# Designed miniproteins, single chains, continued (5), part 94

Each design is a single chain, and the fold is of that chain. pLDDT is the mean over its residues in the fold that is shown.

## One batch from the design tools (miniprotein)

Design m19255
Fold by ESMFold2-Fast:
Structure m19255 (fold): chain A 72 residues (1-72)
Amino acid sequence: MEKGVKLDIKAEAGGPDSLSKVHSIKLLEPVEKLVFFASSEEEKKAIEKFYEDLKKSGYEVELIIEEVDPEL
């Protein structure tokens, strides 16, 4: 996808925990849908918390989480 969403996310560490620790979000382009890929339930929960933070900030976006096969 050539045109995408750029997020300026300030987090101290990588991995799924970094998404749940997000406290500064900047969306550079308006979006209607966010698609994330998750290989575990912990990653899904971190993404869902990130999405809740976006909604609290007044963004009108839909979240789509696609499962990644852990054996691929």
Scores: mean pLDDT 57

Design m19256
Fold by ESMFold2-Fast:
Structure m19256 (fold): chain A 85 residues (1-85)
Amino acid sequence: MTLEELEAEYKALLEKDPNNLLAQLALGEIYRYKGKYEEAQEYFDKATLIIVENKIDPNDKKLKEVLGKVYEILGKKEKAKEYYK
């Protein structure tokens, strides 16, 4: 899967559910990887709001699994391993 395909997939998820925390976090990491820090920050700000409003544990195993998968696709295998523990 290319970075463009992954970005399009998560954008499609947000079209269905704008409060999809996993899609917000994934797009934030993708945009940070692309050096688009302002766009990345907007996605992270939305993710933070969702976490706070829904009292979600940011260390939740399911969130870590999704972040791990995103880092694998971005080629950051060592960082991905940190999230699969």
Scores: mean pLDDT 73

Design m19257
Fold by ESMFold2-Fast:
Structure m19257 (fold): chain A 74 residues (1-74)
Amino acid sequence: SLEERLEELRERFEELYERVAKAPTAETIRLLFEAMELLAEAQELVRNKAPEEEIQEKLDRLEEVLRRLEEALE
């Protein structure tokens, strides 16, 4: 479900947050804040029972930013 996908991405965000905290760079901080905003927006869309298409688009964007953050932390 979209709610399950949101929780999985939230957990992934938390793991990456801890990694950024140990070795912060300008790039990883910027990506972390972008992911944080997208996560907050996705949570609001799910709470407000927004159209599935809007939720999916936000989750897809969040997943892409988290992927880029993981790459930047390598």
Scores: mean pLDDT 88

Design m19258
Fold by ESMFold2-Fast:
Order: structure tokens, then sequence, then C-alpha cells
Structure m19258 (fold): chain A 82 residues (1-82)
């Protein structure tokens, strides 16, 4: 689904950012973000989704403009699907 694809893309961008900034495993970080977003979407916590995606965009921006842009596009797609 479009929601599942958007969650995956946000999680991927966030995982890359956390991996680069902290040295934590990128895939483990992405899985954590994905589970958090899936739970927020399931609970219809739109505000929680907004806050989580804004945090991912912020972290991505600490790594590169390109990663920030990818995170912003994924976040927008997810929020527009809710």
Amino acid sequence: SKIEEAIEKVAEAGGKAIGELTGVDEKAAAEGIKKTLEELVKNKDIEGVKEATERVVYLAGQVSEELKEEAEKAAKALLESL
C-alpha cells in the first residue's frame, strides 16, 4: 500500500541518518522507526506521525541536504496518505 511504502522510505532515511550520526546499525535503526510509525498509524495518532517524521527530517538534515530532501518527500507522502 502507499502508506506501507511511505513508512518504509521514512524509516530508511531515518536509519541512514542515525547510522551516520551515531554509528548504530542502519537497518536496526530503520526497523525501530518503522515499528514506531506503524503503531502510530494503527492508533490513528496523526500528531505522533507528524512529530516522528519531523524528527527524521531534522536528523537527515544533519547528514546531508539530499537525505533531508528524501526524508521530506517520504514524510509528505505518509502524511498525505493519512
Scores: mean pLDDT 87

Design m19259
Fold by ESMFold2-Fast:
Structure m19259 (fold): chain A 83 residues (1-83)
Amino acid sequence: DAEAKAEALAEKALAGDKEALKAKLEKEKKALEELAKKEKDPKLAEVYRRAAEIAEKLIKGVEGDKEAAKEALLELAELGKEL
């Protein structure tokens, strides 16, 4: 079950250094937002925007919203099918 695997992965990620992980995710979110703005291909720009939204949900997960972390990992798996 993809949802159960996403939940287990989110719990492992959140067990580590939460502040360092949050800072890394915030940096990656900003990078993805900039890539989306600069991308000439609207389909690739949309992929970057979706990836930035996933990063935002992971940040919320690090802050204690485990459901947001699960949603982010499921959305990441779905995005991976398009790549």
Scores: mean pLDDT 75

Design m19260
Fold by ESMFold2-Fast:
Structure m19260 (fold): chain A 85 residues (1-85)
Amino acid sequence: ATQTVKGKVVGITEDETYVTLTIKLDEPVEVSVGDKVTIKNLKTGETAEGTVVGGDKTLLVVRVDKAKAPNLKVGDEVEVTITRK
């Protein structure tokens, strides 16, 4: 199943390999660690694929490969497409 929700980036953490995005969702969504997500930057139209690594119903924590990360800043609006197993 696939679900699409809008949200806002509220945190960004980078390491040598990954960018970890914390996204506050506009509506609550049920997700599981390991779910795949596509994040669309609504400002640029760029997309990146990532994996859910944490969060709750209103706060999503997603890990994205640094080489494929969209140019996102805290406060940017995003559209998240979650693919559940």
Scores: mean pLDDT 79

Design m19261
Fold by ESMFold2-Fast:
Structure m19261 (fold): chain A 84 residues (1-84)
Amino acid sequence: DQLEKQKKEAIEKVEKAIKEAAESGKPQTVEFTIKGSFEDAFNVAAEVLKHAEEAAKKYGMEITEIKMKAVPGGLKVTITFKPA
């Protein structure tokens, strides 16, 4: 399933960015795009954001900004987090 693959890749990207923020003590921004219908892309993005919130809490990070932008063929998501 392409949506499941995209979800796993987005989660991995988010986890890497959170670890880099925790290690550096500096704010980090992560961006990913989920391709598919708006409904499918939004549902995947929501699952990734839930995972991001849980991971941020685990590493002592705070989510300061979430941007969602409709793009041709998908949804672009940008998350910014900093040490809490």
Scores: mean pLDDT 84

Design m19262
Fold by ESMFold2-Fast:
Structure m19262 (fold): chain A 83 residues (1-83)
Amino acid sequence: SDDLERARELVRRAEELLRAGKYREAVEEAMRALFLLSNVDPSLVPRAIGAVLRAIGLELEGKYREAAEEALRAAREILEEIE
């Protein structure tokens, strides 16, 4: 689906941003991928929401790199299960 293809591109973009040290932008792209993946498979909505909330919690603690890593990890795991 278009959402699945867009989610793959967002995950790749988030990985590039994380490597570049652009943690806030990496979190934004990874969260967008999580929302698109939840649209592809609604059974994944609880996992996607859980990952988003954990990443937000880490950002509130000032752990921006860890937030990006967590959101990206969750998006990659979900994407691997769908593919």
Scores: mean pLDDT 85

Design m19263
Fold by ESMFold2-Fast:
Structure m19263 (fold): chain A 103 residues (1-103)
Amino acid sequence: NSELAKLIEELVRILKEIFKLLTGEIGESEKQLIEWLEKIAEKYRKGEELSEEEKNKLKEILEGVIEFAERILENKEKLSPEVIELAKRLKEISKELLELLEK
């Protein structure tokens, strides 16, 4: 599914930007998350079906990303406007992906 692939690719781009802005570099756990999401995007881009286990893991990751974005937005007065904008986009894309996966 090219639409799912594009949304996951955009999610990965935003995650890379926000992690870099918050920590100055991407940590090992964040790098592993990004690499896994890139593999899932490639599967969708090739028209491959995800296993139920991969779909469930993707849903869990998207829920975790929404929680991460909401935590950033709770501290918005102490963060740059750029980080706040990225967190809002991260939440929106993650919700859209969850809606598409539930359908």
Scores: mean pLDDT 84

Design m19264
Fold by ESMFold2-Fast:
Structure m19264 (fold): chain A 81 residues (1-81)
Amino acid sequence: MLEKIKEEVMEEMNELVKKIIALIKAGKVDEAQKILDEVQKKYDELKSNAKTEEDKQKAFALDIAIALMRMALGIHKAAEK
């Protein structure tokens, strides 16, 4: 079911967000960026394999969210120097 797949994806996303926040708080921006890169790759693959319009929209929304998080990390890194 699409609903269950969406729920599982959102749960994984929440876990990864917690890890990224913890790494940022610890000053480990490079590690946080590495995790985000792996998540980005995974969701790009999901988007490529999406068969339904709903799956495509879900992957697109996740891709945007990941891009915004990458931008936030980039700003933090740039502010350092």
Scores: mean pLDDT 68

Design m19265
Fold by ESMFold2-Fast:
Order: structure tokens, then C-alpha cells, then sequence
Structure m19265 (fold): chain A 71 residues (1-71)
């Protein structure tokens, strides 16, 4: 799974969640990474003008993590 660029996200809280997800991916902790990506999506969606491309990237990465986990 490729790391996600946190700068794609408009929410500072979503960026922090993506950075935590990237660290978890690097550590092989794919479940924790998926949780942080879900958090990032929710935080970005809470904005009046969310970056839909950033959300799509996080959703796609979360799907890849679930496939690796056999979910």
C-alpha cells in the first residue's frame, strides 16, 4: 500500500490522521492504518468544502488494507 500525501487533505486533523496511518503502514500495522484512514475521511467530510479526491484516495487505500487483511 502506497503512503498517502497528507497535504491532499484540507482538515488539519485529517492530515494528522493520515500521517498516523502512513506510520502504521510503514510498521505493517494495517488494521491501525485502516482505522486512521477512516478517521481522516470522517474529519475531511466534516468540512463545508471537503477535498473529494483526498477522500477517494483514503477510501481506496483502506480497501487495499482490507484486502491484505482478508476482509
Amino acid sequence: VEPIDPSLFRSPRARAAVERANAAIAAGDYRTAGEHLEEAVVLELSLPEPNLEAIARAVAAGRQLREILGE
Scores: mean pLDDT 87

Design m19266
Fold by ESMFold2-Fast:
Structure m19266 (fold): chain A 56 residues (1-56)
Amino acid sequence: DILDELLKQIQEELETLVKKARENMEKASRDARERYLQKVLEKIQETLNKLLEELK
């Protein structure tokens, strides 16, 4: 129950982050886009790991 609610919140946050990242990437050079995307992915993974640890 709590896990399902958290997953839904994460999904909505991810969709917002993806939209924001897409806008930022359109303004950047190819190399900058790759670096930016990697940073975003790392942050998402860290956030997910933190939430999973909190459920334990």
Scores: mean pLDDT 75

Design m19267
Fold by ESMFold2-Fast:
Parts: structure tokens; C-alpha cells; sequence
Structure m19267 (fold): chain A 116 residues (1-116)
């Protein structure tokens, strides 16, 4: 479990770094950096609580925050896409989709650690 959480954190951070390399938009940069911080904090908390488990409320709260940030990032990409070269816009949408898939995988792990 710890290795899988660490690997997800690294893969998510790698995607964020790639997205940051494709944009100069201050709102998108700020949203991506907030997402990085939330992922780092969620993964660290999950690792620290592997033996004790997570409350259902804590797990759901973490998942909802990550979903909210991913929705915000998706909206910001849609807003800036018309101002970008077509290839850059397509790449941002592809990276955002992959980020959403990794977020779902992280959510499954958090739920698997939840205790009543």
C-alpha cells in the first residue's frame, strides 16, 4: 500500500509538472500548485494512518476536495484553450484526463483504508 501511494504521488506530480510547462496562465498555475499540495498532504496522511485506518468522513472529505480541484483545473483549461496553439490545448486536455484517472485510483485507495 505505501509503495502504491508513493508511486501515485510521483505520477500525479509528474503530470502537474508537464502541465505547468505548457501554460503561463496564473489561475491555472495556482490551481495546479494547490492540487499538488492537496495530493501531497492526502498521501502523507494516508501513509501515516495505514495501521490505524481512516474515518469514512476523513476519506470522503479528502476525495471531495481532490474532485473539486480537478473540476476547477478542467474548467480553467477549457477557458484558456481557445488562446493556445491547438497541439498545446490537446495535450493539456489529455494530461487533465489522465490526472482525473489517477485521482480515481487514489480515491479507491482512500476508501479501502476507511473504517466505520
Amino acid sequence: MKKKLEELKKEINSLIDEMLSLTDDPELIAALERYRKEVDEVVEYAIENLEKGLSVETAIGMILRLIGLNIEISGLIKKIAPTLPEDVAKKLFELQKKLGELNKELAKILLSLSVS
Scores: mean pLDDT 86

Design m19268
Fold by ESMFold2-Fast:
Structure m19268 (fold): chain A 55 residues (1-55)
Amino acid sequence: SDEEKAKKIVEEEVENLNGKKLDDFGIRHALTVGRLHGLSEEVVLKQIKEYNKKN
């Protein structure tokens, strides 16, 4: 699903952050990767928000 693809993109973006929140650069990069995979900005932002909420 698109949500699972977006979650994987965010997980790959944060793999070296050791629990730190995704910064503006990481957010922009994740949105760009999602767009290249045909994902909406909304679905990727939802996964970023959930990650940042936990950290």
Scores: mean pLDDT 79

Design m19269
Fold by ESMFold2-Fast:
Structure m19269 (fold): chain A 96 residues (1-96)
Amino acid sequence: KKEEAIKHAEELAQEFERAADLMRAGGSRDDVIAELEKAKKHAEELAKYVDPSTGKTLLAIVDKALQAARDGDFETAAKYSRAAANLARGIAEKLK
């Protein structure tokens, strides 16, 4: 439903921003991965409320962020986390 999808998208954007902030603050790899894995689960839920193309794009960006974080590449992980946050906000705005 539209209103529920908007709330999920806004919450997800906040989670990706928090992950990016943690990476910029020099957080541990384990903490960053845990935050991104939590965001991935919420992204999988949001994907059920949007068109398949947008859902696939969101999940692909999240997977790239997680892969970079696991590799210790926090610069790339933060970049993809910010991109995922921007996409989630874009989904929320388009649904309003």
Scores: mean pLDDT 83

Design m19270
Fold by ESMFold2-Fast:
Structure m19270 (fold): chain A 59 residues (1-59)
Amino acid sequence: SLEDIEEEIRKAIELGFSEEQIIKLGVAMTLNATGEGLSEEKRKELEEKWRELIDKLKA
């Protein structure tokens, strides 16, 4: 669920993972879960969504 994902992001931040590391992992997890082929456009959209989520959780 989204709540589970948010909890994992918070844990990663607490452990000192960089924003870029969390974004890359999040994108990979999303693609694995959805089974979508990765286009450059979709990758950028996913990276921005993960970045926004991380920023919200830091606030």
Scores: mean pLDDT 74

Design m19271
Fold by ESMFold2-Fast:
Structure m19271 (fold): chain A 59 residues (1-59)
Amino acid sequence: TEKAQEVLTQTIIDIIDSLARNNAGPDVVAAAKAVAQQYAKYLSDDLRKQIEQQLSRLD
């Protein structure tokens, strides 16, 4: 379970990083943020904070 949360968190961070690097359009960014926030509900507070910090980097 803990390992699964870490893998999920890293996957979400990798997707966010990819979107930031490729200057993804606002519609795609909004959709990705919504999906990331939905999955963050299943994560620990520390992992959720990591995702929130990464999401703040998107346009």
Scores: mean pLDDT 78

Design m19272
Fold by ESMFold2-Fast:
Structure m19272 (fold): chain A 83 residues (1-83)
Amino acid sequence: SDMEVKLAKTILLSEMPYLSEEEQKEVQEAIKKNDKEKLIEMAREIVTRILTDAMNGSFSGTPDEEEIERAREDPNAKTTAVG
């Protein structure tokens, strides 16, 4: 849809300086060809990368070490080891 394409272009343009040269060329090519599906797909990949980095604690924010540790250790064990 028009709104999805507009959002995808906004995401791609805002992230352009942080993309690889190859990805930047693909974005420009997709814009030139007005390839709606390609633009949406590329924006989705970038968003997925950002979310994956955030979930893996690769973001500048405070990593949720306790939640990450709970997921790794044992979800049936209490994190506070009470009983």
Scores: mean pLDDT 68

Design m19273
Fold by ESMFold2-Fast:
Structure m19273 (fold): chain A 63 residues (1-63)
Amino acid sequence: MLSKQQALDAVKSHVTGLLNAGYSKEEVLEQVERIVDFLKKQYSIPQEVADEILEEARKLIES
């Protein structure tokens, strides 16, 4: 079972990896939105949880 914390940690790790690889903030955000949508569909994550994960990722990208 994929927990909210596991999903959040995975997304944050992926964001950090993409930023370190030299991807733009816009490219990273697009990839995160695709990943969050995939996780929502595959693991039946509620929309509110998906929105929270996406917001946390956006904060990390914009920092």
Scores: mean pLDDT 79

Design m19274
Fold by ESMFold2-Fast:
Structure m19274 (fold): chain A 71 residues (1-71)
Amino acid sequence: SQSEKDVALQRLMAYIQRLAREHGLSREELQQIALRGTDVMQEAIDAGLSIEEAYKKAKEVVEEMVRELLE
């Protein structure tokens, strides 16, 4: 449902914001991670994955991007 998707998107954005604050990411880095993470989640939902599976996939991609930015 749309409400379940909206909740999952809010959780993903909150998670990204926490990672950005914790690791001292720039505004530009936060924006890039947010765009990619939300795109991955939307693509997964559009491909027929459950909202929960789409969220987990997006979270994994976000975590990988943060690791790469931290050297």
Scores: mean pLDDT 86

Design m19275
Fold by ESMFold2-Fast:
Structure m19275 (fold): chain A 106 residues (1-106)
Amino acid sequence: MLTPKQRRLVTIAKKEFSEEVTKKIEEALRNEDHETLTEILIEYSKTKKLSAFLLIALMDVLPEEHVIRILEAVASQLTPDELELVIEAARSRGMEDAVKLLESMS
């Protein structure tokens, strides 16, 4: 069964992705398969902009190393305002390496 943080991510995903992609995300979360979730998001980021809200929700469900891999793929797509929101969210969660990555791209 999904945790409250995982359910929040699925709720955001339902608004941004197709039903097929959302089901794949939910399955990866149920299996605690961080690698598969990371690869799904990186692959779909090639054809669709991921929202700042989705990226922030990912910080609550993935280890920092996986968050960094996703941010490396998508940070160039963020507006200055979205980038600031994501930096603040990473900092509030103690994700200092993610903060350093994002600040180097701004």
Scores: mean pLDDT 86

Design m19276
Fold by ESMFold2-Fast:
Structure m19276 (fold): chain A 74 residues (1-74)
Amino acid sequence: DEEEQRALERAEARGQAAQARIAPLLPTLEAIEKADPKEQEALKAEMAEKHGWEVTVVTLNGQRLVSARPRAAA
């Protein structure tokens, strides 16, 4: 379906744009994933205050999952 193909292409373009926006922050996200709880809270606060990203860390089956979303503008 041509409409499905166009939707996929738009989703890929949006994914690339989102990746470009988060790319400078990837080292900080990796640090959060590997950090102890005290360092994790400090890095999460930095991401929120300095970069406007809300970071959530969840532990599932001994693996840490890190997700980030942009905070709404003030």
Scores: mean pLDDT 70

Design m19277
Fold by ESMFold2-Fast:
Structure m19277 (fold): chain A 83 residues (1-83)
Amino acid sequence: MLKEAEELLRRAGKKLAEKKPEVAELVEELVRLSIEKLKTLDKSKMASLTAAVSIELVALTLLPPEEAARELRRRIEQLREEL
């Protein structure tokens, strides 16, 4: 489960970074923090977090780079507070 979740998050992050190089650093940080949080969760919560972050990363490909950057920073701060 954990390795599959990590692979899904890294893949989703890579696709967003390829579409929007301007936010690549923020994407790498969000993916890194998400993976760190996954290590602390049970299987059910790990699946929920993986799905939520993956959906968020896909949705951000549809936004302008500046809006994507704002949402990425918001989510990064939320995850930092939860760790």
Scores: mean pLDDT 82

Design m19278
Fold by ESMFold2-Fast:
Structure m19278 (fold): chain A 88 residues (1-88)
Amino acid sequence: GQELLEALRRAAELAEENATGAPSDATRDAAVEQLLRAARLLEQYGDTALADQLRGQADALASNPSAETARAAAEFARETIRYLSTRG
């Protein structure tokens, strides 16, 4: 639903900001929170595989914060939005 797409959009924007803008622990932590929120919603909708992939992106960003992990998280969130938009 709308909550899932909102969480994914916020995750993508925050991760992109951490990758290309002024990186900070606050924007990274906020991106991780939105990725985990999206994962919880996907799990509720029965898409456990996609939820596990989002949790993987959140863990990578939290454990090894870099422009590369932030970029990967942003790209994955955007791709997930595209996937869901074509199925809605």
Scores: mean pLDDT 83

Design m19279
Fold by ESMFold2-Fast:
Structure m19279 (fold): chain A 87 residues (1-87)
Amino acid sequence: LTDGQLEAIRLLKRAVDLALYVEKNPKVTDILTKGFNQVGEMLAQDAPPEKIAEVARKTAEEVKKAGGSDGIVELILRAAEILLSES
């Protein structure tokens, strides 16, 4: 993994922790956990950066629909931009 990819994973982990421990929203936590795991699997498989960023952005959209905070959505979108730039 590149330093940028590691930073993106750290941002996604922060989003999961905020949903789980601060906002305590189980629907948002489930969406984030699935998205985080999918991004991790795609990185392990050397998937194209555009596809990884697409999954992260889709996760942000579903989190927003489920009532996730702007702070959580922003962390996911920042991770997506970093993942895309690592191409």
Scores: mean pLDDT 83

Design m19280
Fold by ESMFold2-Fast:
Structure m19280 (fold): chain A 64 residues (1-64)
Amino acid sequence: SRLAQMNRIVSDAIDKVREGKMSVEEAEKYVREQLSKLPGVTPAEIEAAVENVRVEYERLKEKE
C-alpha cells in the first residue's frame, strides 16, 4: 500500500539519522524528495510524514 511505502521511507530516514549518516534536517529533505516520487501523495501527507520523522527520532533518543 502507499502508506506502507511512506512508512518504509520514514523508517529508512530515521535509521540513517541513528547511524550518523544524516542530520534530522537532511532526513526531512530525504523524506520530502522520496515521497514526491510517489504518485498520489499530497503536500499534507508529506508534512505529516516529516513530522513523524521528528517524533520517531525523539522517541529513539529517549529509548537509548
Scores: mean pLDDT 78

Design m19281
Fold by ESMFold2-Fast:
Structure m19281 (fold): chain A 70 residues (1-70)
Amino acid sequence: SATVRRVIRAELRKMDKDGDGRVSRETVIELLKKQGLSDEEAEELINEVSTEEFLSIDEATEILLRAMEK
């Protein structure tokens, strides 16, 4: 939902200490693991959206939304 997407983006922006609109792949993996995914499952889900070391907040938001549907 649009409301859930907004909340996730706001939380990710708090983790973006540099204010560059990006979060590390490692940060997204840790958030996915808190949702119950393994390291391997988190990496596979991230790779469906991006193979980069740093992800945009919008990319990270989409990944986390996909995890919540499982």
Scores: mean pLDDT 79

Design m19282
Fold by ESMFold2-Fast:
Structure m19282 (fold): chain A 82 residues (1-82)
Amino acid sequence: MKKEKERELELRIEILEGLYLIARGVGKVTGEPVPLSFLEKLIKELEEIKREAQELGLERVVERAERLIEELRRELERLKAE
């Protein structure tokens, strides 16, 4: 059912967002930056969620994934600038 899939994709986004927040928290405590490879993996998983949501016409999920992708891409570029 479309609503079940929408909830599944929203939960996946929430998990990825939570993982990013945990990684940021650890970085603040340890003084180590969030690994670039970790951010790249999160972006890839979000792009897959976005693609699946687009195929299903789940515009709200697409929008949510896109906003988080943009945020993570900005962080990745900032960290690359070192």
Scores: mean pLDDT 82

Design m19283
Fold by ESMFold2-Fast:
Structure m19283 (fold): chain A 64 residues (1-64)
Amino acid sequence: SQAEQLKAQLKAVQDRLWADATPELAAQLRALIAQLDAVVGPAETRAVLRELGWDDADIDAMLA
């Protein structure tokens, strides 16, 4: 599904960002989170970000 593809892309971009933090990778991560939120809504997006190791404060800042 589109949601599963976006989750996989989020994980891949996050892993790359942790290895080498660039503005381009950060922008890609934000765009993918916005796309996921549009597809599955805020509750499911929060669940995905928690699974990826995000704390609630970071999730709130990202989805604000």
Scores: mean pLDDT 81

Design m19284
Fold by ESMFold2-Fast:
Structure m19284 (fold): chain A 66 residues (1-66)
Amino acid sequence: LSEETKERIKELVAKQGPNPDYKAIAEELRKEGFDVTEEDVRRATLEIEIEEGIEQLEEAVRKVLA
């Protein structure tokens, strides 16, 4: 996926909150001209959540240890 596509997925997932509808997000992106599948959206979402989770966990640990 292009960086533009990943950024757009990130925005739509953030608006959906927990348990995003990957099919609806993929359909919306296709209407905007992005060539994505539901599976692409799901994988990109998991990647984003893992990265954000690690960063939040590191920050929380620093706060607790301080």
Scores: mean pLDDT 74

Design m19285
Fold by ESMFold2-Fast:
Structure m19285 (fold): chain A 85 residues (1-85)
Amino acid sequence: MAELQAVAAEIGRMFQELQEAYQTKSPDEVIEMLNEAIKRLEEMLRASTDPRTQRLLREAIGYLEEWKEAVKRGQPFPPFVLSLE
């Protein structure tokens, strides 16, 4: 319970930071930030034993990979929905 909420809050902060970065930084810098964010989420996924947290982390990683492709194409970030159940 507490793990899921803490991870969801961390993902929310990370996504907000990345959205702000895309408005102010170069595409190459945003790609580097996305790569570091994906790496951090993958480390959290490997450390987690809670199925709900694992699902949330997998969904978040998938969205960040889509965001990376959007940056490469000069497109806006696609909308996202994360499952907390």
Scores: mean pLDDT 81

Design m19286
Fold by ESMFold2-Fast:
Structure m19286 (fold): chain A 81 residues (1-81)
Amino acid sequence: AMEAIRKSYEEVREAVEELVEEARRAVESAEVLSEEEKEELLRLLERSRFFGAEIAAAVALSIIRRRERQAQQKLEELLKK
């Protein structure tokens, strides 16, 4: 069911968002990191936030395209019968 997939995705998404926020706080509070290192890591964390959303979108589009292809193939088989 679509709801089961959605709930699983939401749980994973929340866990990933929490991990990214924890990493961001750790970078900001880390006395062992230079200002340049902090900027670089914060940039990577910000970039990974968009990358995570893009992966989710790519997976969703992949599933939709696969189902559209299957529907197209079934339609062609029905039309040729």
Scores: mean pLDDT 67

Design m19287
Fold by ESMFold2-Fast:
Structure m19287 (fold): chain A 71 residues (1-71)
Amino acid sequence: SVATGKELYEKYIKSGAGEDGEGGVWRSFKGMSEDDIRVLLITGGVIPDFTKYFSEEEIEDLVAYLMTFNE
C-alpha cells in the first residue's frame, strides 16, 4: 500500500533520498518508471540491498509510494 511505502520511506530512506524523493545523496525518483524504481530498490548501487531487510510486498509498497512523486 502507498501508506506502508510512505512509512518505510520516512523511517529508512528519507535520510538518503530527501523529503520529496528529489535530493539528498541518492538519485531522484521523480520521472522514473515503476520498473526503473523496482530495479533500483532491488539492485542497489546507491542504496543498501533492500531484499535483505524488506519483504517483496514491502518493496512493492515502496514502489507504489515512490510512483506518487510522478503523478
Scores: mean pLDDT 63

Design m19288
Fold by ESMFold2-Fast:
Structure m19288 (fold): chain A 73 residues (1-73)
Amino acid sequence: LKALSRSREEMLEAIEELLKKAEEAAKKGDKRAASLISAARILLIEAVNSELLSEEEYKELKERIKKIEKLFE
């Protein structure tokens, strides 16, 4: 069995890092923002499928992704 607490922490850190980089890239007009947000979406889906996130955490991260996408669309 995978170490759930470790996997959860690693997943949340990875998503947070991607979201921060995506927001910075979007504000600078860097087209890498789209690939960064795509990576964050993939990790978010994996975290949900692995039951690593609470409902509140999932909603918060999904809202952050949506706000960042609006910056470069």
Scores: mean pLDDT 76

Design m19289
Fold by ESMFold2-Fast:
Structure m19289 (fold): chain A 96 residues (1-96)
Amino acid sequence: MLEELKELVEKALAGEISIEEVEKKTLELLKKGEEYREEVVRLSIEGILALRGATLTEEELETLLAIHKELEKNNYVVTEEQRAAWAEIQARIAAR
């Protein structure tokens, strides 16, 4: 799992795969095993943001991690509120 995710992030940074593909495959990896969830979440956040050419502030990183912790608590059922919060953070990063 970790090696698969690292390969996905490396390919994404090289421009070989889209952000949407990274997100999709990361969710598939999260569903496969409990043991690697924290590491998978961390790497996926860092990879997606690196693909956007964005530098995370500490506040943005904490907010994204909080969203992922809430997703983990409800077996990755995404609420409309969580989708809105995620989209707002992405929009703020893109506006820099």
Scores: mean pLDDT 60

Design m19290
Fold by ESMFold2-Fast:
Structure m19290 (fold): chain A 80 residues (1-80)
Amino acid sequence: MKVEEKEEKKEEEIETPERKVKVETYTKKAIADGEQKLVSRDVAVEELPDGSIKVRTLDQVESDGELLINETEEIITPVE
């Protein structure tokens, strides 16, 4: 069985007519061959002192009898 770890950072700036928001996404995932079943998902939302919102998602996934952990962290910053 082959397991591949992938780490990605994505920065995205969204501009609307009324406001601008910057979104930073940090993702760490284990990718395995075959079908993955979601066992549990934990989501934590925290407001940071600078007005940014931090969203952390932890997914436990079962693939072929093996337990994998996928982590995603998003930071949402309001831009004036």
Scores: mean pLDDT 65

